Designed miniproteins, single chains. Designs and how they scored, part 76

Each design is a single chain, and the fold is of that chain. pLDDT is the mean over its residues in the fold that is shown.

## One batch from the design tools (miniprotein)

Design m2647
Fold by ESMFold2-Fast:
Structure m2647 (fold): chain A 93 residues (1-93)
Amino acid sequence: GAQQQALLQQAQAIIQQAQQTTNPAQQQQLLDQAIAIVRQAASLGPPSAQGVAILQQARAIIDQIIAQSTDQSVIMAARRLRAIIDAMIAAAG
């Protein structure tokens, strides 16, 4: 629904901000915020086709964060977020 799509768009914006952040503590905090928002979106049910597209774009950014980060806390937060996103995409069919 519209609420889920708005939450996914909000999460994507935060993930983009996390990718552009050079401070690992701030980057982890942003990823943790994105985790909370994506969990809230997931509680609303399976995503629409538009929702899946947003999640796929978010996943690509998260994969870049994992590849470029040397901070273990950032990598762990990004991997947790990726797992939730992968589960939501799978739930869509």
Scores: mean pLDDT 91

Design m2648
Fold by ESMFold2-Fast:
Structure m2648 (fold): chain A 65 residues (1-65)
Amino acid sequence: SSEAEENQRRAVGAINRIARLDAAAGEATAKEVQEIAKKTKEEKGVLEGSREAARYAERRLAELQ
């Protein structure tokens, strides 16, 4: 859905910004985002998985700035 696509763009944007601050932190965040999206998709569906993944990435970015 367009909401899931928007959530994916938000997650990628946050990961890219983290990577510019710290490449290792960006890679670690990307791996965790993928794991959250996969696990939540299996339990609650694709849209909720994308939402949880985006929230995690944006929270990590805020913690580093």
Scores: mean pLDDT 85

Design m2649
Fold by ESMFold2-Fast:
Formats: C-alpha cells, sequence, structure tokens
Structure m2649 (fold): chain A 83 residues (1-83)
C-alpha cells in the first residue's frame, strides 16, 4: 500500500494550489512543508530501526523526497521574489 505516497502527493498539490506570487504565501507553505518533511524523516528513521519491509521504507523515502523537491522549488521562488 503506497498510501503514504498518495497522501503526501495530495498534500504537496494542495500546498502548490495555495501558493500565490508573494513572499508571505510562499513562507507559509514552506513552513508546512518543513513540518511534513520532519514528520516523514522521523517515520523513515523509525521504519529503518524497526526493520519494516523494504517496500514500506522505500515508500516513506519517496514521500520525503517529494516534499523535499517541492520545498526546494518554493525556496528558489522565494529567493527570486526577495531580490
Amino acid sequence: AEKIVKETSEFVIEALKRVDEDPSSIEEELKKLDEKLRELEEKLKEAVAKKLPMEDIINIGIAAGLVGITRGILKIELENLKK
């Protein structure tokens, strides 16, 4: 079950739908993405420690990667707007 990947995909899509071309909007969504990434990184750490099936570990890693990429894109947009 790739439920965590599906839920995380929905989370980042909704975040992108809320973003406007202003620094405050991007900062609010970056804060939410930072919190989600931290949650997923902790889940990944626990999954590895508990030796969960590799499929589960990979799915958590994919979810964390998706948040990380989205966060990276929004950080670039924010820096461009702060010029």
Scores: mean pLDDT 81

Design m2650
Fold by ESMFold2-Fast:
Structure m2650 (fold): chain A 85 residues (1-85)
Amino acid sequence: SMEDEFDEEVSKLEFEAIARLLEAIRAGGDGEAAAREEMARYQKEFERLAKKYNVPEEKAKEMLEKLTAGFEEFARVLLAAARAR
């Protein structure tokens, strides 16, 4: 279904954002700047996917808020762990 395809695309988007953040940290760059850049890309691409799959605006907003909060928390923990190494 379109809903299943949307969920798969969002999952891929999340994994790609995490992978890029991890690679930026591994490369020794500014991890906080990388996290901000990936968050901005994540939000923009999520909006594109929501429109592509005709996701109801209210549902898309709720999902984006939850996904954004989750990514921010993950990035915070990951950056703290990288500094502790």
Scores: mean pLDDT 82

Design m2651
Fold by ESMFold2-Fast:
Structure m2651 (fold): chain A 62 residues (1-62)
Amino acid sequence: RNAERIASLQAFKDDVEQRIRELEQQKETADPEQQKQLEEEIKKLRRGLEFIDQRIEQLRQA
């Protein structure tokens, strides 16, 4: 059960990391207004990654 949940979270983490890379790429060519919006999205996604990492670690300990 925990192994399946860890695998699902790892897959979700991989998807989020890919999305961050896409947004970083878009940010390089964006105007200042769009860059701020993209930066906020990246910030939210990075917070999500930290939360996922913590959750995976908790499940490994259980």
Scores: mean pLDDT 82

Design m2652
Fold by ESMFold2-Fast:
Structure m2652 (fold): chain A 60 residues (1-60)
Amino acid sequence: MEVLEKNKKLLEEQKQRIDEEIARARASGAPPETIASLERAKQLVDELIKKYEELIEKKR
């Protein structure tokens, strides 16, 4: 159970880092494909966070 919470926290930290990279890419005028790739990575991390939340809830 604690392992799932730890992994969720690491994913949340990774999401924050991706948000920062998206902001920097937008500010620097990066190609749309670069921004799209970062947005896809963020979406994948969000889906993983949701799965960990669901697993934690099922254990309760």
Scores: mean pLDDT 81

Design m2653
Fold by ESMFold2-Fast:
Structure m2653 (fold): chain A 77 residues (1-77)
Amino acid sequence: KLEEIKKQAENALKAAELMKKSIEDFYRRGVAEAERLAAEDPEKGKALLEETQSRYQKGLDVAEKIEKDALEKLKKA
């Protein structure tokens, strides 16, 4: 059913949007914690920042892939 496919794609888009909001929230908190940590230990602060940036990029890549796959499915419907 075309309506069922459309609803599944819409749900995937909503999930991707929530994932992006969650990962942006994670990044904001991670950067703040890294800055706080860097005041006491610059090397640990830098390491936490780099780890936060790496996790943020991986999270965005996953969310963007879900979004693109869902948009392509909607375009073909």
Scores: mean pLDDT 84

Design m2654
Fold by ESMFold2-Fast:
Structure m2654 (fold): chain A 92 residues (1-92)
Amino acid sequence: MLLEKAKELVEEARRLLLEAGNYEAALEAQAALSLLDVALKDPENLQTLEDARDEIREAIRLNKASEKPNEEAIKKLEEALKLVDEHIEKLK
């Protein structure tokens, strides 16, 4: 399931961000996880999916803007973003 895989990737990225001390990016990743949990219960709710995408994008932005960007977390968040986008496309 695309959303389940996206959630796993965001959970892994959040852990990496916390280990790296990038707490702001980790907080946005946590917000994305909460929204993905809602989306898993209502996978056709486009607003929840769009909000989850925005939180993933913000986590990527904050991580890239940090003094020590975590490259593995960026890759996982970008893969999660692609999976959320693919799920949204399938709803059309």
Scores: mean pLDDT 87

Design m2655
Fold by ESMFold2-Fast:
Structure m2655 (fold): chain A 77 residues (1-77)
Amino acid sequence: SSQTQQALDYFRKGVNALNEGDYEKAAEYFQQAISLSTNPTARAQALFQLSIAYKGLGDDKKAEELREQARRLQREA
C-alpha cells in the first residue's frame, strides 16, 4: 500500500540520517516510519533503530524504553 511504501521510505531516510550522525533527524524519520507501519516485525525494527537514535542524543532512558518495546513486539511476531 501507499502507506507501507511511505513507512519504508521514512525507515530508509532514518538509517541514512543515523549513518551521517544526525540523531535528531533519524529519530524524526523513525517516528514517522513507526506511525505508518502496522506490521509487528517492521515496527520492532524501527523501534530498535529509534532507540539507537535516542542513545545518540544522550537520552538513555528513552532508548531503553524503546528497546524493550521492540523486544516485546519481536516476541509476538
Scores: mean pLDDT 88

Design m2656
Fold by ESMFold2-Fast:
Structure m2656 (fold): chain A 91 residues (1-91)
Amino acid sequence: SEEVRKLIREAILLASSATLLLLHAREALRLGDLETARRAVAEARRVIEELRKKLEELKKLGAPESIIKDIEADIEAAEAEVAELEARLAA
């Protein structure tokens, strides 16, 4: 359906956004810019929550299992990176 296709596009853009924010956070942390790193991690967390909501909508609409699994993997990877960066920022 058009609704499913739209949600898939939105999910892909959110996953890409999370990846770029986490890359930005890692670079900021490497350069000692803790404020920028913290802001980027916080924004990534917000984007991951939006992606999670799109995943639940896609599941309800019966999106293909392969797409669901890809998005779940993207969320798990992003959450793992957030946890690692938050631990480094707390040290």
Scores: mean pLDDT 91

Design m2657
Fold by ESMFold2-Fast:
Structure m2657 (fold): chain A 105 residues (1-105)
Amino acid sequence: SAEKEEIRKESEAFIAEMRRLGVPESTIEFYKELTEVALENLDKPEEEKEKALKEVLAKMKEEDLLGLLEARARRALEEGLLSPEEAEREMERGREKIKELKAKL
């Protein structure tokens, strides 16, 4: 599947960037699990995809979720996809979502 191949390539590129940025291997392993779960549920209804991904996120420690959020924001800044102000707003929104996720579980 071309779609699965694209997802794997994007995941591999982000993992390489996370390693370059010194993200803990524990956080990277959870990201690999998120990628595999996304691929397994690719042909499922959106609600089932969302549920499967949320189950993986729910198992992660808050510090691992924050590590992923920080790595994503740093990569977007380095690639010029976000301004520093936009990256800070994304970090604030991500922190709020992580708190909501952990409060519900």
Scores: mean pLDDT 79

Design m2658
Fold by ESMFold2-Fast:
Structure m2658 (fold): chain A 111 residues (1-111)
Amino acid sequence: MELEKAKELVKKAKEYLEEAKKNLDDVDYATKLIDEAKKYAMEAILLANPELKPLVDDYKAGKAGGLEIKAKIEKLPKSEGNEISLEAAEILQSTESLYVGVAVQKVIKEK
């Protein structure tokens, strides 16, 4: 399993997420950072647990949220791959909150 690569992707996703939090007023820049965090988090889940691909596909299609993905991973047995996937799912949940924050800033900027 590519667990070391998955851990590196989670680390990068967290870095993008923290940078986005600092720059929510820069709508275009923050959106780009959130998109990168989301992309890296999804790839980390797939590398840590390839069997979770249908769940990630549902997330990409807007059929499942980060909370639903997190809840399903929490039901899996404790393993390094599942712990990495759980951290990545928490990042996906955080990106959803930040997209709402960016949407608010966009409305303010367009006035």
Scores: mean pLDDT 83

Design m2659
Fold by ESMFold2-Fast:
Structure m2659 (fold): chain A 84 residues (1-84)
Amino acid sequence: MKMSEEEFEREVRISMAQMSLSVNRLALRVAEAKGDEESAALAAQGVELSRQIIEALEAGDEERYEKLLAEQKEVTKQLLALSA
């Protein structure tokens, strides 16, 4: 069946969120292996946010999605600051 453009965009956003989940899970494992408790805590928060973003997208909850996306952006900033 052909998907609508809106359905395609939603599936792309879900796929991107799933990629973010995989990256954050990898970052968590690396931080834990290094004993970096600060990076591990932020990566764990990123994992939870990515999971909740996927749930919001699947539910069609645009308001929840936007709030979670903003929180994920702040977590990413903090992780990058620790890496500098």
Scores: mean pLDDT 81

Design m2660
Fold by ESMFold2-Fast:
Parts: C-alpha cells; structure tokens; sequence
Structure m2660 (fold): chain A 70 residues (1-70)
C-alpha cells in the first residue's frame, strides 16, 4: 500500500539522516542514541505504525541529536 511504502521510505531516510549525524559527532553517546533510534524505528515498522507516528518519532530523535550537538 502507499502507506506502507511511505512508512518504509520515511524510516529508511531517517536511519540515513541519524547515521550521518551520529558519524559526524563521533561520540559514544551519539552512537548509543543512533542505536536506540534504529530500534525504535524498527518497532514502528514491525507493528505497522501510522506514518504520523513515524514522523513524530523522527522529530523527537532529531531534537535529541540537536541537544547532543550543543
């Protein structure tokens, strides 16, 4: 379905984005946050969460990474 394709696309894009950020920061804390985020994104895929839930989780992790950068 279009929702399943959009969900997968958002999750794949989010993983790539979060990985680039974690790699750039190059800290154990950033790596731990990335691994936590990947597990959370995988959970959303496994339970077929709404696209809205995926967007919300991605937004939360982006904020957490922004705080780690300071």
Amino acid sequence: SMEEEERRRLVDAARDDLWRTAEELDTPEALALFLEGVRALQDLLDRRASVEEVRELVRRYRKRFAEVRK
Scores: mean pLDDT 83

Design m2661
Fold by ESMFold2-Fast:
Structure m2661 (fold): chain A 67 residues (1-67)
Amino acid sequence: SAALEQRKRQVLEELMKMLGVSQEELDAFTPEEWEALEQWIRRNPRISSSQFKAKLDELLEERRKRG
């Protein structure tokens, strides 16, 4: 369901904002970055908040290096 996938994305975005990701940074995420993050979460179903934060910091750092 498109509505279910949209809700899952909204929940993920809210969690990322709680971990310090801005709306501007979220809006700049590419489809490939979303797929990579979602796949990483699926492979790590027992991730801690600190591990998730570390993965987000890694992705944002890679984005900064591309500029």
Scores: mean pLDDT 78

Design m2662
Fold by ESMFold2-Fast:
Structure m2662 (fold): chain A 63 residues (1-63)
Amino acid sequence: SSAALQQQIQQLQEAYRNLRISAEILRKEAEKVGDSPEGKELRKIAEEVERKAQEIKEQIEKL
């Protein structure tokens, strides 16, 4: 139904926004710890979260 599709789109949009916020926080935390091993791991996690956000954006665009 159109209502179910609209709800799914809203849920995906919320997930996208939450992942973008999480990635920004991880990037800022990585900046605070600098070129440490922890900073490198935080940047890798941020990149993975950013990739997941992009996947959700692409899902929304296909609906």
Scores: mean pLDDT 88

Design m2663
Fold by ESMFold2-Fast:
Structure m2663 (fold): chain A 118 residues (1-118)
Amino acid sequence: MTEKEKELLELIMEMQDYVGELQDAVDRLEAGEPVDRERVIEIGKKLIETMKKLAEILSDYDPELAKEIQNDIKKMEELVKRLPEASREEQLALLREIIDIANRTIQKVAEFLEKRRA
């Protein structure tokens, strides 16, 4: 595995940790419990930053995958922007979409890494 492939693996592991925190927030919202909205927004911004780093590295190896991630970053930025003013029901829907985008990005990058090992 190259140093850049190790960096990609570390970035998707970091994304998995953020997705776990967002899933906990979703579970709490569904239970009618309060969530730290500022922390949720911070995690969303960290996911966007991590995805930007993934796209930058991948631009030299898989430009099509890098472009897909850039499109998903744009979608995630719009979702995160809506969080500060979101109702409880809207926050649930937004967080589920953010988690889905992050999980798809993790899967695509993991598949890219597996293909390079074969």
Scores: mean pLDDT 88

Design m2664
Fold by ESMFold2-Fast:
Parts: sequence; structure tokens; C-alpha cells
Structure m2664 (fold): chain A 85 residues (1-85)
Amino acid sequence: ACYDALGFQFNYEKFKDSESKANLELSQKALKNCLKNPQKYNVIPKGMPEKTLKEWVKDLLEFSQKHGLTQTAKVAQEVLVKLNK
């Protein structure tokens, strides 16, 4: 799901262990696929309350910017833009 992919992205970027380097790329790809093909994931159109997801993504964006998690912040901003349109 999109929220899980964002959570993985955040955790991998924050901890930066050797295993997380490969997983960071996979998490980013999974999120892009989720946003581009919502029909495959059944989360964006139906499974997630829009207001709750929007609030969570806003908090994630602010936290990521404050802590220098540049890749996570960029992805969260992209998700937030799509949720507002």
C-alpha cells in the first residue's frame, strides 16, 4: 500500500544501513507504481481515508524536512500534491 511504501522510505533513509540502500530504491519504485496505477493497489481510490492520509503525509513531510531526509521529503511532497488535486 502507498502508506507502507512511504513508511519504508522514511525508515530506510533515517537508518541508512547496508540493507536499507537497496530497499530505499524498491520503496520509491513501489510508491511511484502505487500513485501511477492505483487500480493495482486498491488503496488510493478506496482503501484509505483521504483526510487521514493527507494529515499523515503532511506530518511526514515536515518531519523529513526538519531532519534532512531529502528523498523522503520529496516523495511525501509529490504524494501531498496528488491528494490535494
Scores: mean pLDDT 62

Design m2665
Fold by ESMFold2-Fast:
Structure m2665 (fold): chain A 74 residues (1-74)
Amino acid sequence: SMDDKIIKGIEEYFERVKKEVEELAKKDIEAAKRSLDSALAILDHLIREHQDNPKIVATLKKIKEELEKMKEEV
């Protein structure tokens, strides 16, 4: 479905973000935190854009929880 394609694109995008944050955390912890804050802001924007689609919103909220957990561990 179209929703499944959007979800896959979102998951692939934020998987790349997670890898970039992991690399940054090895060199500059504050840069890693700034990158996570930027990604969380993008997630909040996407949640607002897709607020009428509960399946996409559920995926975005799950990713947000994962990034918030990463920020606590960094």
Scores: mean pLDDT 88

Design m2666
Fold by ESMFold2-Fast:
Structure m2666 (fold): chain A 66 residues (1-66)
Amino acid sequence: RTLSLSEARVVGRTIREKREAADPPLSLKEVAERAGVSEQTVRDIVSGKRPVSLATARRILAAVAA
């Protein structure tokens, strides 16, 4: 239920692309508020530096898709 490194990279890239493609572009703080997580958690997923749960990744992906 924790993302593998390769899964985390794909998720991080998708979050970055969706966040930057939004009009206006979403800040990390705004994504974190929408997902109900800390800004640090969003940064960790986007960077792929720390293991994150699939549930947290799904919340952040849903936040950038809105």
Scores: mean pLDDT 73

Design m2667
Fold by ESMFold2-Fast:
Structure m2667 (fold): chain A 110 residues (1-110)
Amino acid sequence: PKKSPAERAQEMFDLIRQRSRNPEEAVKAAREAYKIIEEGIKQNLPAGTMAQKVFSFLIEKGEKYNFTINELKLIVETAGMAVIAKFPDKAALVERIMGMTHMMLTAYNS
């Protein structure tokens, strides 16, 4: 991709603002998911532990604000891209966290 992770994160925040039924809370959820992943990285938590924390947080916000599973997936991808922009050397770890969280969200909806 020609765009930097920072540019892609900004575009994804803009997509949340334009496409979400509750854009202010969706943007807040993405920022809070970012903080969960950032703190987990700083504490050297396993990818699965970070994915579980992000998943639990997103389900709580989805229930409270009636976010769809697709909105929650967009929130995860936005948060993960923002983390990669800040910590590009952690990209592979963050991609695993996003993938695991995405699978948990898909299973929860099924």
Scores: mean pLDDT 87

Design m2668
Fold by ESMFold2-Fast:
Structure m2668 (fold): chain A 73 residues (1-73)
Amino acid sequence: SELALKIAEAIARDPFLIRHPDVVREVLEEELPELADEILKLIEPFFRPAAHTSAEERARARRRIREILKEHT
């Protein structure tokens, strides 16, 4: 869908979010479960996972994803 593509592009353009695929997956499955799989398939090639994620970075990533979702939903 066009909505899934817009959200995927917003996430793929965020250099911080592409480092935290697990957090992106978690928030998408919680907040937008009907499009989560489609969005994740679109952004998969852009992920560059960090070797370690702190609790603070995890909280920041969750907040950023939720703001992107609010802009589009």
Scores: mean pLDDT 84

Design m2669
Fold by ESMFold2-Fast:
Structure m2669 (fold): chain A 84 residues (1-84)
Amino acid sequence: MAEQYSEELAEAARAGDEEKATEAAKRLGELVKEEVKKNPEDALGAAEGFRAAAEQAEKLGLPKTAEQFRKMAEELEKLARELE
């Protein structure tokens, strides 16, 4: 299921569709949060991934999508701290 939203995100980003990209990013973030609850050791890696995705979104001219990725990274970093 995460692969579906990752594909939607990549397609939307290539098309410059910020609304669609932001929605796909939200859905992907929700799925990743559920996965890290089952595998807490993955939380910091997932947060790092979303930080990198935010930088890429800014380079593509998708500032709202970048902001969504930063929020996901922050939530995952907070979750990782709670699981330590």
Scores: mean pLDDT 77

Design m2670
Fold by ESMFold2-Fast:
Structure m2670 (fold): chain A 64 residues (1-64)
Amino acid sequence: DEEREKAREAEEIALSVPGVRHAEARYENGEVSLTIVAEDEAAVEAAVRALEEAGFKVSSVTRL
């Protein structure tokens, strides 16, 4: 399932960012909704930037 594969790719990209402890992504209508556990706001910002650089559109971010 292409949506699930894109969501997993987004999760792997977010998890590759230093300071990100957990990431869950949903991919719907060409956009990523990200749920993230991170040490600080800078790590959240870096994860969003990494996703955008990879060609994803991030529509929402929920930090836990």
Scores: mean pLDDT 83

Design m2671
Fold by ESMFold2-Fast:
Structure m2671 (fold): chain A 71 residues (1-71)
Amino acid sequence: MLSREEAEEMLKRALSSRPSPEYTPEPLEQGKELYEQGKLDEAILKYAEALTLNPEDEEARANFLEIIKQL
């Protein structure tokens, strides 16, 4: 299971990463589906992936932070 500290480190790395020249919304959608299934660890990984592709994605960031609160 991911700790809160590990999740915060993943967020820092995702936001510090160079944005992909190609933005795809699929990781965000996959993260939402996993969150609805209660698979928080897998959902947070998908939201981190979405933020790596688009660090300005407010929805991915908000959902990532919501999971961190639950850890």
Scores: mean pLDDT 74

Design m2672
Fold by ESMFold2-Fast:
Structure m2672 (fold): chain A 70 residues (1-70)
Amino acid sequence: SEAERFIEALEGAVAAADGPTRKRLQELLERVKKDPSKIEEAWKEVHSILDERQARTDAEMAARQAAAAK
């Protein structure tokens, strides 16, 4: 089901995440497991969290590229 697929994807994201991101994703995972009707709300929060992670990754990649060029 869609709910099961979302839960599996979120569990994978939790395993791959660090620190603050992992904690936020775990909280969303627990909410969805208790109440699947919260999936739409959780999806919005996941999108926001992933956007924040992407911005951090982009900054880290830029720093790594600058270091490699020196």
Scores: mean pLDDT 75

Design m2673
Fold by ESMFold2-Fast:
Structure m2673 (fold): chain A 74 residues (1-74)
Amino acid sequence: MKIDKKTAEEIAKLIERAAEFLRQLGYTDQAERLEKYAKEVKEGNKEAALQAADIMRELGLTDEAELVRSLAEK
């Protein structure tokens, strides 16, 4: 399933903000993975949003991960 463009842009911004935060904490590899998923989400890839949410959850960004998941599944 493809995400609509407006929702994809909102999700991508949330993922990009999480990536920047993680990069500041020294989680460079995870930040780079999230940046890649944000680009895929902008292309309409719902699965990329869900994968990004899982990474965010594993790193303790639980509220942000749930928001990304909720927006992707609308």
Scores: mean pLDDT 83

Design m2674
Fold by ESMFold2-Fast:
Structure m2674 (fold): chain A 113 residues (1-113)
Amino acid sequence: SELEERIAELRARGRELVERLRKLLEEEGIEKELSEIAEKATKKEDFIETMEKVLEKMSAEQNRLLAEYLELGLELAELGRELGLDAEGIERFEEERPLIEKALELAREHAEK
């Protein structure tokens, strides 16, 4: 009973996080900026420089939305780990975590402007 309730709670949280990510991408208008970063940051060493240039052009509100998107991504990765889901995806995420955390720091900095 208690274990079943906990599993149901974690699954419900996962669904809420996925829906919030969908809304940020499709409805709040950060999809274009994320696509630009992905297209221009073809090398890992260029990623931070590309991020800084894109975030500088984005509004404070867009940077706030991007920060929320990155925070939700980090929460989903931790939830996936707790549930034992997608071990390969979790390993890839851990390799990229320092870049994601740096992107979050930059987005938060630009959101304060």
Scores: mean pLDDT 70

Design m2675
Fold by ESMFold2-Fast:
Structure m2675 (fold): chain A 67 residues (1-67)
Amino acid sequence: KKKELLEKALSTVNLTDEEKQKVIDYFLKNPKVGIGFVARLLGEYPSLEELLKAIDEYVKTGKEKVL
């Protein structure tokens, strides 16, 4: 399930339970985002705001944002 994969990816970052739930909800509403891409991004971004911006760019342009 996509939710289970997202929860595993989120375990690699220091996010609060509330922040993790917001990310999961976002991806469940945006099915075009690949789970492997999410796991990679979570290793690069220290905050929820930066992660969500990178995901938004990917969904709109098909290109990942690297910082």
Scores: mean pLDDT 61

Design m2676
Fold by ESMFold2-Fast:
Structure m2676 (fold): chain A 64 residues (1-64)
Amino acid sequence: SIEELVAEIRELARRLREAYENGASVEELKRLGRELVEKASQISPVVGAVARREAEELIREAEE
């Protein structure tokens, strides 16, 4: 269901943020970001694009 998919997306977004805050590797952040984008894209291309931008921004900051 869409409700279950939204819950999975929220959980993945939370895990990505926690990984970033805990100093996880760029490789791990990219892996979590890809999973988030894949799930978000199942709702719509627009939601997937938003998730991609958020993940890319966070990963860019982690690389610095």
Scores: mean pLDDT 84

Design m2677
Fold by ESMFold2-Fast:
Structure m2677 (fold): chain A 86 residues (1-86)
Amino acid sequence: MEEAERALEELEEAAERAIEAARAGDAEALKEAYERMREAAARVAEAIERTGDEEARRRLEELDEEFKRRMEEIREALREALAKLR
């Protein structure tokens, strides 16, 4: 639990950085945030596999769904803005 909680916190922070970078159009920051997210997600998955922590698994799934939803909103807004600029 505790190990998974720490990795989940790292993942949440990295996801927040990724969302900020995407909104700012900062490709380098977005790339760095994605790399951190992959590392943190791997640690969460390892902790879940080792401990069978169902709560951590649910939190990981919730974070993944929320991140995907927010990134889709950013992509759609960017697509619309680019269409106006032409």
Scores: mean pLDDT 77

Design m2678
Fold by ESMFold2-Fast:
Structure m2678 (fold): chain A 113 residues (1-113)
Amino acid sequence: DPNREAIRRLLREAGLEELAENLSEEEFELIRKHLAELAKERDGDPRFRPVLEKLKAGDVAGAVRLVEEQGDPRLRQALLSLIMQAAVMAAIELGDLERAREIARRMQELASR
């Protein structure tokens, strides 16, 4: 599944390698769902719009391709932020509060560089 591999790649780039390697079907579907919902909440930066439209459609592989084509590090960081937020939401929905806290801590570390 190219979308599952795209999510695994994004999780690895975000430093969530354990989650990426052990990604269950349920975790994958929840992350994809939450990515689509988060994409609906983003405002209208024209450079992000094609990526957000792919995420809204559940086409995570297409979203990754567009980010690679544009080469904008800000767009890559925005996508990584969205995948981490989606992973937190998925962990909460699955009742894995320890995993949710771990991901949130990683997001905090990346925000502080």
Scores: mean pLDDT 83

Design m2679
Fold by ESMFold2-Fast:
Structure m2679 (fold): chain A 87 residues (1-87)
Amino acid sequence: MSYVLSITGLTEDEARELAKKAEELGGSATIGKGETVQLGISGLNLDQAIELAKKAAELGGRATVSDSNGRVVYSLNTDDTEQISGG
């Protein structure tokens, strides 16, 4: 079973680095450029997808892992809280 990883909030260079790592793992990566950089990765197993999702989050990005049915099974920084403390 393969998983799809969607990443946003990275710089162009950071997205390219993760794309290369995904390809080295046997996945396929696509970088979309618009107002923000978007990185899509497919062909990974769950462990590989989560590992890359964590790296993206460490770089300040947002990452979502979906299964073969398009169902979100793991996410990091996708549900950001505008306020963590304060009245």
Scores: mean pLDDT 75

Design m2680
Fold by ESMFold2-Fast:
Structure m2680 (fold): chain A 68 residues (1-68)
Amino acid sequence: TVERLEPMEVRISSDTLAAAEQAAQRQAQGMGASLETLGGYKKVTVTVTVKQVSPTEHLVTIEVTAER
């Protein structure tokens, strides 16, 4: 069964979209690893969506889908 966890929103201050995406990907990777090793999930998929809300701020939405 596939479970969808509550989306996490993070605001990142950055002059570039690429820097915001890199930070978001690192956080997502850590979450996925924790769910697989500590949460007992067989497969974890993390989706990251980045939206620029100002010239120096980005809103990142991290969605996690985990399989048992």
Scores: mean pLDDT 76

Design m2681
Fold by ESMFold2-Fast:
Structure m2681 (fold): chain A 55 residues (1-55)
Amino acid sequence: AAAEAAAGAHNDRLIRDRVDEILKTLQEAAEKSDAETRENLELGIEFVRRMAERL
């Protein structure tokens, strides 16, 4: 209905929401993991965060 809504702003919001959800899920998984697995998951989280910041 709001076709005139700033497509860029709206799309950025959706992407940000999705990325935040993914990061939250990965962070929760890291908290449940052992130290070694948590370190690997933290690297993945940082990678996703950098990718999101590029957006």
Scores: mean pLDDT 72

